# Designed miniproteins, single chains, continued (4), part 14

Each design is a single chain, and the fold is of that chain. pLDDT is the mean over its residues in the fold that is shown.

## One batch from the design tools (miniprotein)

Design m12461
Fold by ESMFold2-Fast:
Structure m12461 (fold): chain A 65 residues (1-65)
Amino acid sequence: MSVEEGGRKAAEAAAQGDIGAAAEYAAQGVHGMGSPEETARAAREAGLKMGSERAARIAAGLAGQ
């Protein structure tokens, strides 16, 4: 899974309240050639594009671990 795909799916899952799925997608983004920082940035950007600062913060935090 790419950094952008992992970050986007993590933000989508976080927006729906599925924190477990968000954590798994964030981890897959990191594993799929991204750093934690790059995946956290992609997740934050995706969450903000959805208009949800909450989803952006949750998904970025999960990716940064």
Scores: mean pLDDT 76

Design m12462
Fold by ESMFold2-Fast:
Structure m12462 (fold): chain A 96 residues (1-96)
Amino acid sequence: EAKEALARSAAARAASYVAEGLVDPETREELIAAGRAVAAEAGARSDREVTDRLTARLVKEAEAAYELGPEQARGAARNGRRLSEGFLEYAKELEA
């Protein structure tokens, strides 16, 4: 519930930056927070599963934020996946 709200808020911001092709330290921190929330909701699911869920959420929020066409949505998905993969590794280090 609270974790889901946090993940959605952070994902929306991250998705906006990804869709614009702009990634800065603040976006990175928001993505980390969103991923931690998603990982907590998932109950320690596999890395691939968490990455897929986070990427899907980022794409959904990007479409909602920018009313993206298929090509731009595809671009956002690629960027979101890269950020999700890097973030997931970082989040696991923080929890270790």
Scores: mean pLDDT 55

Design m12463
Fold by ESMFold2-Fast:
Structure m12463 (fold): chain A 60 residues (1-60)
Amino acid sequence: MAAAQEAIRFAKKLLDEGYSLDDASRAAAVFYRDLQAGLPVEEAEKRAKELLEKGTLPVN
């Protein structure tokens, strides 16, 4: 529940920063997965951004 709201917030933040909808959506999906696994919001956000910058986000 809280994880889904955080993922939506993160996706909107990425869109506001100029990332594409596809990149923002994939990064938010990784972020959501990590939150569901019990990672802190700050750590999950950093990991998702790192994968986005490296171009290693899953294609789903």
Scores: mean pLDDT 76

Design m12464
Fold by ESMFold2-Fast:
Order: C-alpha cells, then sequence, then structure tokens
Structure m12464 (fold): chain A 78 residues (1-78)
C-alpha cells in the first residue's frame, strides 16, 4: 500500500540520517577506528535497504536498523 511504502521510506531516511550523524561524531572525535567501522557498516546497511526496497521485506529493514543501533552502542562505549 502507499501508506506502507511511505512508512518504509521514512524508516530508511531515519537510518541514513543516523549513520550520517554517527560518522560526523566519529570524525569530530578523531576516532578513526570507529569511522572505518561505520563506513563498512554503511555499505552493508545500503545493501540491506536496497534488498528491502526490492522485496518489501521488513526483516531486511530491521537488520539495517539493528546495525545502526550497534554503531550507536560502539560510540557510547568510546
Amino acid sequence: SEEEEKKLKKIEEQILNQMKILKRQAEEAGNTDLLAQLKASEKKINELLEKARKTQNEMDLLKAYLLVAEEQLALLRG
């Protein structure tokens, strides 16, 4: 449905925006190890988001969301 497509697009935008924020924070902190990890995770997240768009599979979207959450936890741990 159009409502479901709009909902998935909003979640995708939130995931991408959060990754952008985390990369900026890592760069500002001079945390080169975290920045490298975030760049690797961004590639996987983009692949999962593309798969979710093609299949409309909520599980691939959830996997992308969980990867962003893991990167947030890594940032909080230092």
Scores: mean pLDDT 73

Design m12465
Fold by ESMFold2-Fast:
Structure m12465 (fold): chain A 74 residues (1-74)
Amino acid sequence: SDTERLRAGVLGLLDMALEDADPATAARLREFKARVEAARTREEVLAVMREIADFLAGTLYGQLLRQEVAEVEA
């Protein structure tokens, strides 16, 4: 489904971001990962994606998530 595609993409990006994250950032990213895994609707996944993009603002990961949200919401 579209929801599962979005969820898989976000989880993959979070796993990559976690590889290089400091402990404080990693704790927050793990919290986001749990929320993405628990999200049941497309709207819930998109809401978490927006929060992750804001949290990672100024990084390549934040830019990639912002672009995906914009494309999905168009």
Scores: mean pLDDT 85

Design m12466
Fold by ESMFold2-Fast:
Structure m12466 (fold): chain A 80 residues (1-80)
Amino acid sequence: LQEEAKKKAHLTKEIQKLADENKEEMEKIAKYLEETVLSAPLEEQRKALLEVLKKNNPELAKKFEEYLKALEELKAKYKA
């Protein structure tokens, strides 16, 4: 129980650090989602954003994909 909570806390901290280190990039991504894809279903929003980022900025796309993967793993453990 406590070890599982500690692992989730560690993962959350890593996600937070990644977001903090990429604050400006995350703000740009959030603005893009707000303006362009927010009205679409969540999975379509993610696919559309990743597709655009991969074409325009592959490095940012890779970091965003890693961030989303970490968020999904955290949510799966947290909500499961």
Scores: mean pLDDT 62

Design m12467
Fold by ESMFold2-Fast:
Structure m12467 (fold): chain A 100 residues (1-100)
Amino acid sequence: SMEEIEKLLKEAEELKKELEKKVEEFNRLVQEDPNPPLSVLNEKRLEILEIASRFTEVARKLIELSKKEGNEETVKKAEELLKEASELVSRAMELIDELE
């Protein structure tokens, strides 16, 4: 339904914002402490990956439902959100790996 698509799109956008916030918090932490403890790095990795996992599940469901309903605009928007989130997570994971 269009209502379900709208709900999933809102959830995906909210999860992407949460992901962006967690990555920004991690970037600030590294700027303030260039040698964070391994335990802190692992905590941030898990937090980012957990949000990313939830986002990916919602985004894929949104894409599948939007394709079934012929909503090409929402498919493109969801694919763009998925790409941007993937790039954000990749950069954060690279930074965590470099600090370990």
Scores: mean pLDDT 85

Design m12468
Fold by ESMFold2-Fast:
Structure m12468 (fold): chain A 80 residues (1-80)
Amino acid sequence: LAEEAAEAVRRLALAQGFSEEEAERARREVLEAARDPENLPFVRAALLEAKVELRAREEGLSEEEKLALRKEAREKLLAE
């Protein structure tokens, strides 16, 4: 979870035009947050948001399609 979230956030930062240093900082912040079990819900949310944004950018999804994808991902997470 932590590694997947950190990598997804790093990739999203690079895709958004942030520097390699800034992307690495974002990755470290996710890993640091994940060390505290109380932050796991936020780490899961960060992973879902990053994956939705990366997929939307790669596939050229509309805002409506992105919203639907986000809802589905959130519902699956809440069901588990």
Scores: mean pLDDT 74

Design m12469
Fold by ESMFold2-Fast:
Structure m12469 (fold): chain A 86 residues (1-86)
Amino acid sequence: MEVKRRMEEELKRAQEAMGRFVGAAGRAAAASTSPEEAQRLRQRVNDLGDRLGKAQASDPEEGLRELRRIREEAERGAREAEALLA
């Protein structure tokens, strides 16, 4: 059951990355003077959250690939949002 353990590890990492992105996006949106910028950040967070839920219900191999993609996108989103706060 190596795939199950890998999914649990990738899920934890994806959740950690999502937490960082949610926090950074929330701060960036609050600091932004642009409604469009704030809306884009909210859309990205919501999209990744929906995908995270679907990945958990997917076939193990597909779920594992999707969790890795979600983690990478969340990490990128967090860095972009953090840059807006600089």
Scores: mean pLDDT 80

Design m12470
Fold by ESMFold2-Fast:
Structure m12470 (fold): chain A 100 residues (1-100)
Amino acid sequence: MKLTEEQKQRVVDALTETILDIIKETSDPEEFREKVYEVVKRAIEILKSHGYTLEEIKEVLDEAIDRVLEKLDLTPEQKAYVRRILEEAREKAISELEKE
């Protein structure tokens, strides 16, 4: 890998904070889904450009999703909804990366 573990943690933290800001600022479910997908896709492109493998990219995304959910003061139902949107964005972006 071209990034150190410390740099990897900075990427996870940056992605986590960006997603938290989107959750805070976005009230429309469709807009939330679109913005999360765009952020995840850009994060994948950045990590790939630094020589991250697909497995390493998945690890970064999974860690960021878990940190977002840990930091949210939401009901279990609201957390389940947010997790679903984040996982959907991750799977869609990863699928597109694997095809090209």
Scores: mean pLDDT 78

Design m12471
Fold by ESMFold2-Fast:
Structure m12471 (fold): chain A 105 residues (1-105)
Amino acid sequence: MLEEARRREEEERERYRDAVGFALALKARAVERKDYEASALFGEALRLIAEGDRRVIERLAELYRETPGIVVREEDGELVPVSISDEAYERGLAVVRELLAEHAA
């Protein structure tokens, strides 16, 4: 019982971290590409994650775990995006567009 509650809290923290890390990597790549429309969409996704939107957090964390070519490092408790592949970027952009369309409806 207590051990299951602790695992659930750890899993939720890991999902949040994965979602934040992925969104940061996507936003950094959008800025590098000078795709400011995509950068704004990823900024909106980060805002929803910060507000505790479970749907956005869960979908981005799942996609991050399933998608190769994403490198995010943890330095001094902060998530630092290192690199993202073009394939991972395009997949992330498509999913973020779908999530934001659902939120707007």
Scores: mean pLDDT 82

Design m12472
Fold by ESMFold2-Fast:
Structure m12472 (fold): chain A 78 residues (1-78)
Amino acid sequence: SMIDATIETLRKLAEEKYGKEFVDEMIELARRVAEETDSPLPRERAEKAAIGAMLQAYLAGLSKEDAERVARTALRAL
């Protein structure tokens, strides 16, 4: 899907910039944000939305707190 292709691209860019261990930690944080945030989306779609939003925020140079806010906003906007 377009979403899966976008996440794969963002993951590769983030791994090149921050390293695999950092990106794995951010993905786990995004999954936790998806679990803790009320969303009309099925869990799998909510996790993908949160992962995409978090990776984009980090690539833009945002803090952890701001990246979490972006992910929660993305989940509520869908």
Scores: mean pLDDT 80

Design m12473
Fold by ESMFold2-Fast:
Structure m12473 (fold): chain A 74 residues (1-74)
Amino acid sequence: SKEEVIKEVEELVRRLVAELEPVDPAVAEVVRIAGKWLIEEIRSLPEDAPLPSLESVRRYLETVRASALAARAA
């Protein structure tokens, strides 16, 4: 269900933010915002639309983290 996927996104964001906030609070905020936008996209999907897999959600959030860290290093 959408609620199950949203709950997993929230849990993954919470873990990533907790790990990142003491290291780089700006990167933690980027991940938090990305998670919020992903949840809003999932909520806006039609009832019959395929939901993203947990693997694709994890991959997306890890890509956001890596990109934000790279931007901060530049």
Scores: mean pLDDT 82

Design m12474
Fold by ESMFold2-Fast:
Structure m12474 (fold): chain A 115 residues (1-115)
Amino acid sequence: SIEEAKKKLEEAIKEDDYLSQVFYTTLIEVLEGKEEELYKKYKEELEKIEKTAEENHPILGINYMLLGIVLFYLGKYEEAVEYLEKAIEILKKQFPDSRVIEELEKLLEEAKKKA
């Protein structure tokens, strides 16, 4: 629910968990019906990042996470699997203690079941 996502965002802010803040902020916006708008935005951001970022840079991992979340809620489960797997591979190495890794792994399992 939106209310539960907002509560988790407040917890992430208090814990200074940047990845979880980004995850729950995006989840709230998706649950508010902004998934098509966010898809366009993050797709454009990824194209710019891919031109300048090194392979496996954390910024790529974050952008893959954002697209994976949005694609999942758009019902594009096969594409969501690809982006979520890439996000987990990068972000797990850079932010191993972030609670978002477990949330992404759960979302990936659900996407695989629906793909």
Scores: mean pLDDT 85

Design m12475
Fold by ESMFold2-Fast:
Parts: structure tokens; sequence; C-alpha cells
Structure m12475 (fold): chain A 98 residues (1-98)
């Protein structure tokens, strides 16, 4: 689970850079980055919960991270979509391991 959370975080961070480097309108970039930053916060909470042995909190944080990644996918520019999809896949794999 920890390795998959780390991979999900890495892809979400790469997605933020892809969004910022895109030609998308500022409003679209801000919306996409906001959802990705919300997802990163929840992935960090999941990692901390796992370190503490709180599997229920880890599961909830992973579910919330996936929700924010799905919202990011709806608004993100095309260049960021593969990175967001990889982040979703790894977050779902982490959730199955909790």
Amino acid sequence: AMEKIREARRHAEEAIEAVRNSDAPPEQKEAAVRHLEEALDELQKAAQALKAGDLEAAKKALEEAIEHLEEAKKVAPESALPLIEEAIEHAKEALEEV
C-alpha cells in the first residue's frame, strides 16, 4: 500500500506540472490544480494513517483521494490525463491492499 500511495503521489505531482505547463485557460488550470492538490493531501493522510496502523482512516483517505483525482480528470487539459489516470490506478491498488 505505501509503495502504491507513493506512486500515486508522484503521478499527481507530475500531473500538476503538466497542467501548469499547458496552454489551458487560467481558470481551468486553477480548477485542475486545486483538485490534484486535494488528492495529494488525502494521499498524504492515507500514508500517515498507515504508519499509525489506522486502516479505517487510511481507507477513507484513499477513497477521498480517488474522488478528487476523478474530479481533476473531468477538468484537466488532455496533456495531464494519462498522469491522472496512472494516479487513480495506483490509488485504487493501494485501497485494495488496505
Scores: mean pLDDT 89

Design m12476
Fold by ESMFold2-Fast:
Structure m12476 (fold): chain A 93 residues (1-93)
Amino acid sequence: AARIERLKRLAEPYIKPDDDREATFRVFLASLPDITPHSDAETLTRIPGVSPEIARRIVERFGLDLSRATVAQLTAIPGVDRNLATLILLSLQ
């Protein structure tokens, strides 16, 4: 419960005003078992705030291995702030 509530809080800033908030959370939470340190770019786009461009840049930098990725390394990617970096890393657990 605590992890899910923290993931929802971290994802909140990336939900657009016109998006169905509950549908966005359902898709994201249902995708968590598929979101691993070895996930491809398409799977990473299921994390709120991760655009296709951000996902591709992540894969380019880490070569499909996020197991040792840090907040500092992720925030070096254009479009990734500290909140999104934390959301990504927590989604991998």
Scores: mean pLDDT 81

Design m12477
Fold by ESMFold2-Fast:
Structure m12477 (fold): chain A 78 residues (1-78)
Amino acid sequence: SEEFKKGAQAFLDLLRAVREPASKEELDEAIEKFIKYGTKEQLENAIRYLERLLADGVNPEQARYALEKLKEALEKHH
C-alpha cells in the first residue's frame, strides 16, 4: 500500500507538471519520479491520459514529451 501511494502521488505530480506551466526541469523530475514509483498498470493508464491531452491540444509539447518518456519506460518493463 505504501508503494502504491508513492506511485499515485507521483502520478498526481506528473499531471500537475503537464497541465500547469511547469519548467522542463520540473516536468523531467515528475516524469522520472513517476517512472520510478509507478506500476506497469499506472504507466499504461498515464499513457492513455496523455494521449487524450495531446489529441485535445492541451499543452501538446509537454504532453508529447511526457508521453514519449513513459512509452520508453513501459517498453523497458517488458
Scores: mean pLDDT 82

Design m12478
Fold by ESMFold2-Fast:
Structure m12478 (fold): chain A 88 residues (1-88)
Amino acid sequence: NRREIAERVVELSEEIIEKPTPEKARELAELLEELGYEDLAELFRKAAEGKLTDEQVKGIATSARLLALTELEDEEGLKKLYEEIKNL
C-alpha cells in the first residue's frame, strides 16, 4: 500500500536524522524506489555504504520526508517540517 510506504518513509527519515544506521538508509532506499523516487533511492543506497557525509544524509532525509508528507497530503506535517528548516 502506497500510503503505508509513505508513512514509513516519514518515520524512518525522522529516525535517520537522530540516529543514522546503514539498515535505516537501505530501508529508505527500498521504500523510495517503490514510490518511484529512483534518484533519491540511489542517494540512500550510497548513504548505506557510508559514501555520504552526515550533512548530506540530513539533506536527503529532509527531502524524503517532504516527498512522503506531500504523498500523504499531511498539511500539519508539512508545516512542522517547514518550521524545522526555517530554524536552520
Scores: mean pLDDT 85

Design m12479
Fold by ESMFold2-Fast:
Structure m12479 (fold): chain A 88 residues (1-88)
Amino acid sequence: PSLTPRELLAIRLTLRIQQIIAEIYGEDADEEKAKEIAEVATEEAERYLRGEISLEEAKRRIEEKTGDREFAERVARAMEELEREAAA
């Protein structure tokens, strides 16, 4: 089974989201809260990758749902970077 370029981007983004969570929350994060934050970020990132929302709106929704602006900014940068790499 081959993954589409979009599915590969989604997987790469999910892995980067997990890495960002580990870097920001690794020492203080409750496991359940970390999973919830990852789920929110992944859902909004998938909406962005499907062209349903803008990068700015995805970032705003992540910030609103998680309450963490730094996390939302880092996820938004990861989305932008991966899209740029895929376009090259």
Scores: mean pLDDT 77

Design m12480
Fold by ESMFold2-Fast:
Structure m12480 (fold): chain A 103 residues (1-103)
Amino acid sequence: SVLSREEFIELLQERLGLSREAAEKLLDLLQHYDTDRDGVLDREETRALLRELRPDLSDEEIDAIIARVDVDGDGVLDQDEAVRLVELLLGDPAVRAALESLA
């Protein structure tokens, strides 16, 4: 089943070590790019999210990251795969700092 907003926020806090405010911001970004509201991100929605979080990456680098977390190879990321993607990106201190800042 699709996670509730509160369950997803708790998951982001637990897995990524984010504050509640940063987790809410990240969830709002995920929901903003989930235009179908089906709880999955297609390839274009995922690329748009990655450009928001990592504007320094090339399209080729973004596609390589997506390929590593898209276990099904179907071009869509469920909520768990999307969290895994963000977890990989937040291994970069610059991304973590940008997300934690209230800029």
Scores: mean pLDDT 68

Design m12481
Fold by ESMFold2-Fast:
Structure m12481 (fold): chain A 75 residues (1-75)
Amino acid sequence: MEEAEERAREETEKLNRLLKSLKESYNEKDVEELKKLVRERIEEFHKLEKPSASVEELIEIWEEKFPETIERILK
């Protein structure tokens, strides 16, 4: 529970750095790496917090938001 906000901020910073790299190289492999990292973090979150939403449902939400996040940051 402590550090939950800090962990979220660190993940956001990692995603932003990878998205900037993608903007320069247009490398699809980096997008897959981002998805893998997010899936791993969702699994860890579910293990700790046991939310009512399933791991699969949380993954779907993140995957749905990936294109929107990429479009916003890449400008």
Scores: mean pLDDT 60

Design m12482
Fold by ESMFold2-Fast:
Structure m12482 (fold): chain A 88 residues (1-88)
Amino acid sequence: SEAQKLITEGDAASQAGDNDRAAALFRRASEIYRQQASRSSGEEKILLDSKSEALDRASDLVAAGRVSDAATHYTSVNLRTIGDLLDA
């Protein structure tokens, strides 16, 4: 997935201290999920909107130098998907 690739690149940039690049990568990933949400409905739309929102918050936090707080938000994108599968 392009969005997952951007999150991975954003994490790597954040760990390297390139907070501006990390913020831009998380924002691009957020836009992909937001576009997918606009073409979805019901529970899938809610999940995709949630992922987009988490990545927007991660982008803002990493741009502000709050790297550990940002990591909590962008790692939640993958964890929510796993949680939904375990509850089913």
Scores: mean pLDDT 81

Design m12483
Fold by ESMFold2-Fast:
Structure m12483 (fold): chain A 88 residues (1-88)
Amino acid sequence: MSAEEAKKRAEKMIEDIKKATEEGVKYLSTLPREEAEELARQGEEIITQETERLVQELKKAGLDEEAAKVKKAAEEAIEAWRAAARAA
């Protein structure tokens, strides 16, 4: 993967995470707490798996700053999903 391609993937991942989190948080608010917590756990697992893979690829390319941005976006998303599920 080229450095330019890797940066574009990082930007797209961050945008996709933010959009999925915004939509997911709204959806979780329509569900009973037990179901909301289950879906939040599944969302957390998916976000973790996808971002971990990309972070490793970015680090191998020497893009530590971009890797840190992706990791931070994932952590913020997971926190938002968990908070929404607890509020349901």
Scores: mean pLDDT 82

Design m12484
Fold by ESMFold2-Fast:
Structure m12484 (fold): chain A 62 residues (1-62)
Amino acid sequence: MPPDEEEINESLARMIYSIGRIIVKNKHPDAAKVLEEMADILERLGAYDLAKELRELSEKLK
């Protein structure tokens, strides 16, 4: 598997995570659901630690 793909996936994962944090900060009504969906995308990118953190934030919003 090419190393460039892993680096791109890491950059995408960090961007998605940052957007998730902004959603929480702005107190969107559906934030918990959006964070859960974003965490699934992060897991597909291999960013399991970031996905876990977004899921924990989603649980705190419930």
Scores: mean pLDDT 75

Design m12485
Fold by ESMFold2-Fast:
Structure m12485 (fold): chain A 79 residues (1-79)
Amino acid sequence: MSEEERKKITEKVKELVKLVLGVEEVGEDDDLYELGMNEESLKLLVYLIETEFGIKISDEEAKKLKSVKDIVDFIEKNL
């Protein structure tokens, strides 16, 4: 995947995280659970990512998604 494609994925993931958690800014390495993520917001975020990128995320895989970086790395591996 190109650096340009990774940048577009990162920006989109940040937009979805901001929308779901109601935060104005999020860094790639920020702990999403410290920003207010819970089981309900995780399920919504997973649904939005699956819909946006056309991928599937299992419950076990979703439990490993703690940061924007983790989500972007997962998307790149599964595209």
Scores: mean pLDDT 84

Design m12486
Fold by ESMFold2-Fast:
Structure m12486 (fold): chain A 85 residues (1-85)
Amino acid sequence: MEKLKEEIKKLAEEVISYHQGVIDDAKKNGMDQSVIDEAQKIIEEAKEVEKKSIELLDQGKIEEAKKLVEEFKKKLEEFKKKYYP
């Protein structure tokens, strides 16, 4: 349980941190609002997945929590395919 909670928190923190940096840079450079809006949506989705997954774990619904996290990871992999060097 603890390891899975740590993995979920780490995933959310990494996604939030990266996209917060994108927002900060976009605001500093006067970039289009669409860039800020897209990054903000990703941050909000990461927060929601973290919250819901932890709630499921607290209810003993471990497999449902794992499924929710795996589906979110798949979405992130699709987005990151364009951004890996």
Scores: mean pLDDT 77

Design m12487
Fold by ESMFold2-Fast:
Structure m12487 (fold): chain A 84 residues (1-84)
Amino acid sequence: SAVIERVVQLVKLGGLYLASGDEAKAREAFREAVELMMANPELIDAVLDELIPDSRADLRAAIRAAIEAGDLERAVELLMTLAE
């Protein structure tokens, strides 16, 4: 799915911005990724399973819950935590 590929690319881009110290651009990339997942709820599990390993299943569940609740800012903060 082109949407899954775009979300994965945005999360990876956000991680690269964090590594370079650009927290503002990282948040923008993660926010766009979350908005795409909110717009495509049928793809959330597939996206999160690709991005987040089973060793981080707790974080995967928390991100999914934030997205399902429409809590954009919490989902972004959780993706910031994933990228660290």
Scores: mean pLDDT 85

Design m12488
Fold by ESMFold2-Fast:
Structure m12488 (fold): chain A 85 residues (1-85)
Amino acid sequence: MEEELEERLRRAEAELRAAYEAKLAAGVTEEELQKFLDELREMVRKGTDLEEIAEKLQATFGVDPETARLLAEAMVNGVKVREEL
């Protein structure tokens, strides 16, 4: 089960990277994508609901709802782990 969760997160990250590259190929600028990622990081720091973060990821990158939720959870867990360390 633990290995399965780690594999799912790696697949979700790969899907996000592919979506990021697809947006660049479609003419979205790196500056716009970086501003969006900065907004997501601020939402995570402010304690915004996981569902809102996942919805913004899905709306911007077009990833599936499951992938968006996994990425949102990973972002929140990453901030929490950083504070614990």
Scores: mean pLDDT 74

Design m12489
Fold by ESMFold2-Fast:
Structure m12489 (fold): chain A 57 residues (1-57)
Amino acid sequence: SSADVVKAALEAYEYGKEKGLPPEVQHRGMTLAIEAVKKGDSAEEAAKIGIEYLDKV
């Protein structure tokens, strides 16, 4: 749903911003979270995918 997309994207965005990552990296984390929701993952699962990417950078 649109609400799940927004929730997952926002959690990934806030995490990347708090870590002080470059804007392009923050954007990639958000994109991965959005793609995961579109593929059928929950907002929580999708946010986790984006955050795991951001943790490895």
Scores: mean pLDDT 84

Design m12490
Fold by ESMFold2-Fast:
Structure m12490 (fold): chain A 82 residues (1-82)
Amino acid sequence: LEEVIREALAAAPEGRALSKQPAADADEVEATADDAFLRRRALMLAGVALEAGLLDEEDVRRLLAELEEAKAELARRRAEEE
């Protein structure tokens, strides 16, 4: 199950470049790519868990809402550090 998800993520070149990223912008591009990659991974895991009967559609929606709230909280804390 996890191996299948990992294989599907590896098939999508997300966060995986052919080392052609400009050095100057690498940190910003990698940060946004990691965010998108982790979000897609969480969505795929939730989808597989729903299909396996481990989670209901409502559980998946709740987890997505919690992820969005946690991301907003982290962004808020970073902004407060200014």
Scores: mean pLDDT 59

Design m12491
Fold by ESMFold2-Fast:
Structure m12491 (fold): chain A 94 residues (1-94)
Amino acid sequence: KPITETKTFELAAGTSASYTFTAPKDGILTVKVVDASQPVIVKVYVNGKLVAEKEMNVGDYIKARVKAGDTVTIEVTPVDPSKSGTVTLKITLY
């Protein structure tokens, strides 16, 4: 059964927001941009290692492989560092 969570991030100009969680099962993590005020750079770290990075617009997704017990960090940065914004991500573990 897939596990799904939706997260909204408020981004100040020149800053990144992050969300960290422990993977509850083995699987493929999918992070989709469901809403964004501007393009964002999404980075996925597994146990502190950068495993995926993509510049993303609404509708784009990025995938990473995880194992149960892995520490997953999703970092979101505005593409334009002079602009603030809001981004909503849908995080699904298949």
Scores: mean pLDDT 83

Design m12492
Fold by ESMFold2-Fast:
Structure m12492 (fold): chain A 81 residues (1-81)
Amino acid sequence: SFEELRKKILKKMDQLIERAGKLSPELQKEIEKEKVYIQKLLDEAAKSKDPKEQSLLVQKVLFHLIAMESEVWVAERQQQK
């Protein structure tokens, strides 16, 4: 369901914020700002009565989530080398 997907995305964002916080306060702040944006997109998707618009908004959220996961992953690898 959309609600389960929303909860899963927000949980992943919280995990990324925690991981970023262990690396850099600056990176944590950037991921926190991105979470606010992702929440706005999810709210727009939830309010949309057009399934196509809802799907496009969810795809945009997933694209941003992948980008943030990649940024945190790269930062973690640089710290572990």
Scores: mean pLDDT 85

Design m12493
Fold by ESMFold2-Fast:
Structure m12493 (fold): chain A 67 residues (1-67)
Amino acid sequence: MKQIRITVEGATPEQREELARRIASAVRQALDEGKTDDEIFEAIEKAAREFQAEHPDLKVTVERVEA
């Protein structure tokens, strides 16, 4: 699995934990459904985008890093 970097700026520890839980849930669901690496990355981006929409004062960035 490729390394994925998720950065959130301006967040409280509780908000960072919530985002981490949402990402973990999305990845687990995608893996359980037999999704590809690209589809898993899309699921992560979707979760991050939804979190960003709920917290517009925060900056959320999702990046794929080489192994």
Scores: mean pLDDT 77

Design m12494
Fold by ESMFold2-Fast:
Structure m12494 (fold): chain A 87 residues (1-87)
Amino acid sequence: PLDLSSVSSAGKEQEERGKQAQEFAEKLEKLLKGEEEEVEIEAVIREESLKSFIEYLEEKGYEVTIPERKEISPGVIGFKMKVKKKP
């Protein structure tokens, strides 16, 4: 029996979400700075946010491919995304 409803478990989940967001942002920053030609990003976000994010990257001259996309819950998408700098 894991008691995951405590304030401690809530803080732990928040820390885990922060770490995922940092990893996502770090990979994207490296791509935008030209340190990487291709990055692979795995994340769970709202479908609306995913669409906006893809449009943003394409406007910046990046090619976006989503090899894996799964709806985890209504309006929440888990995906694997490959982002390449256009030649």
Scores: mean pLDDT 67

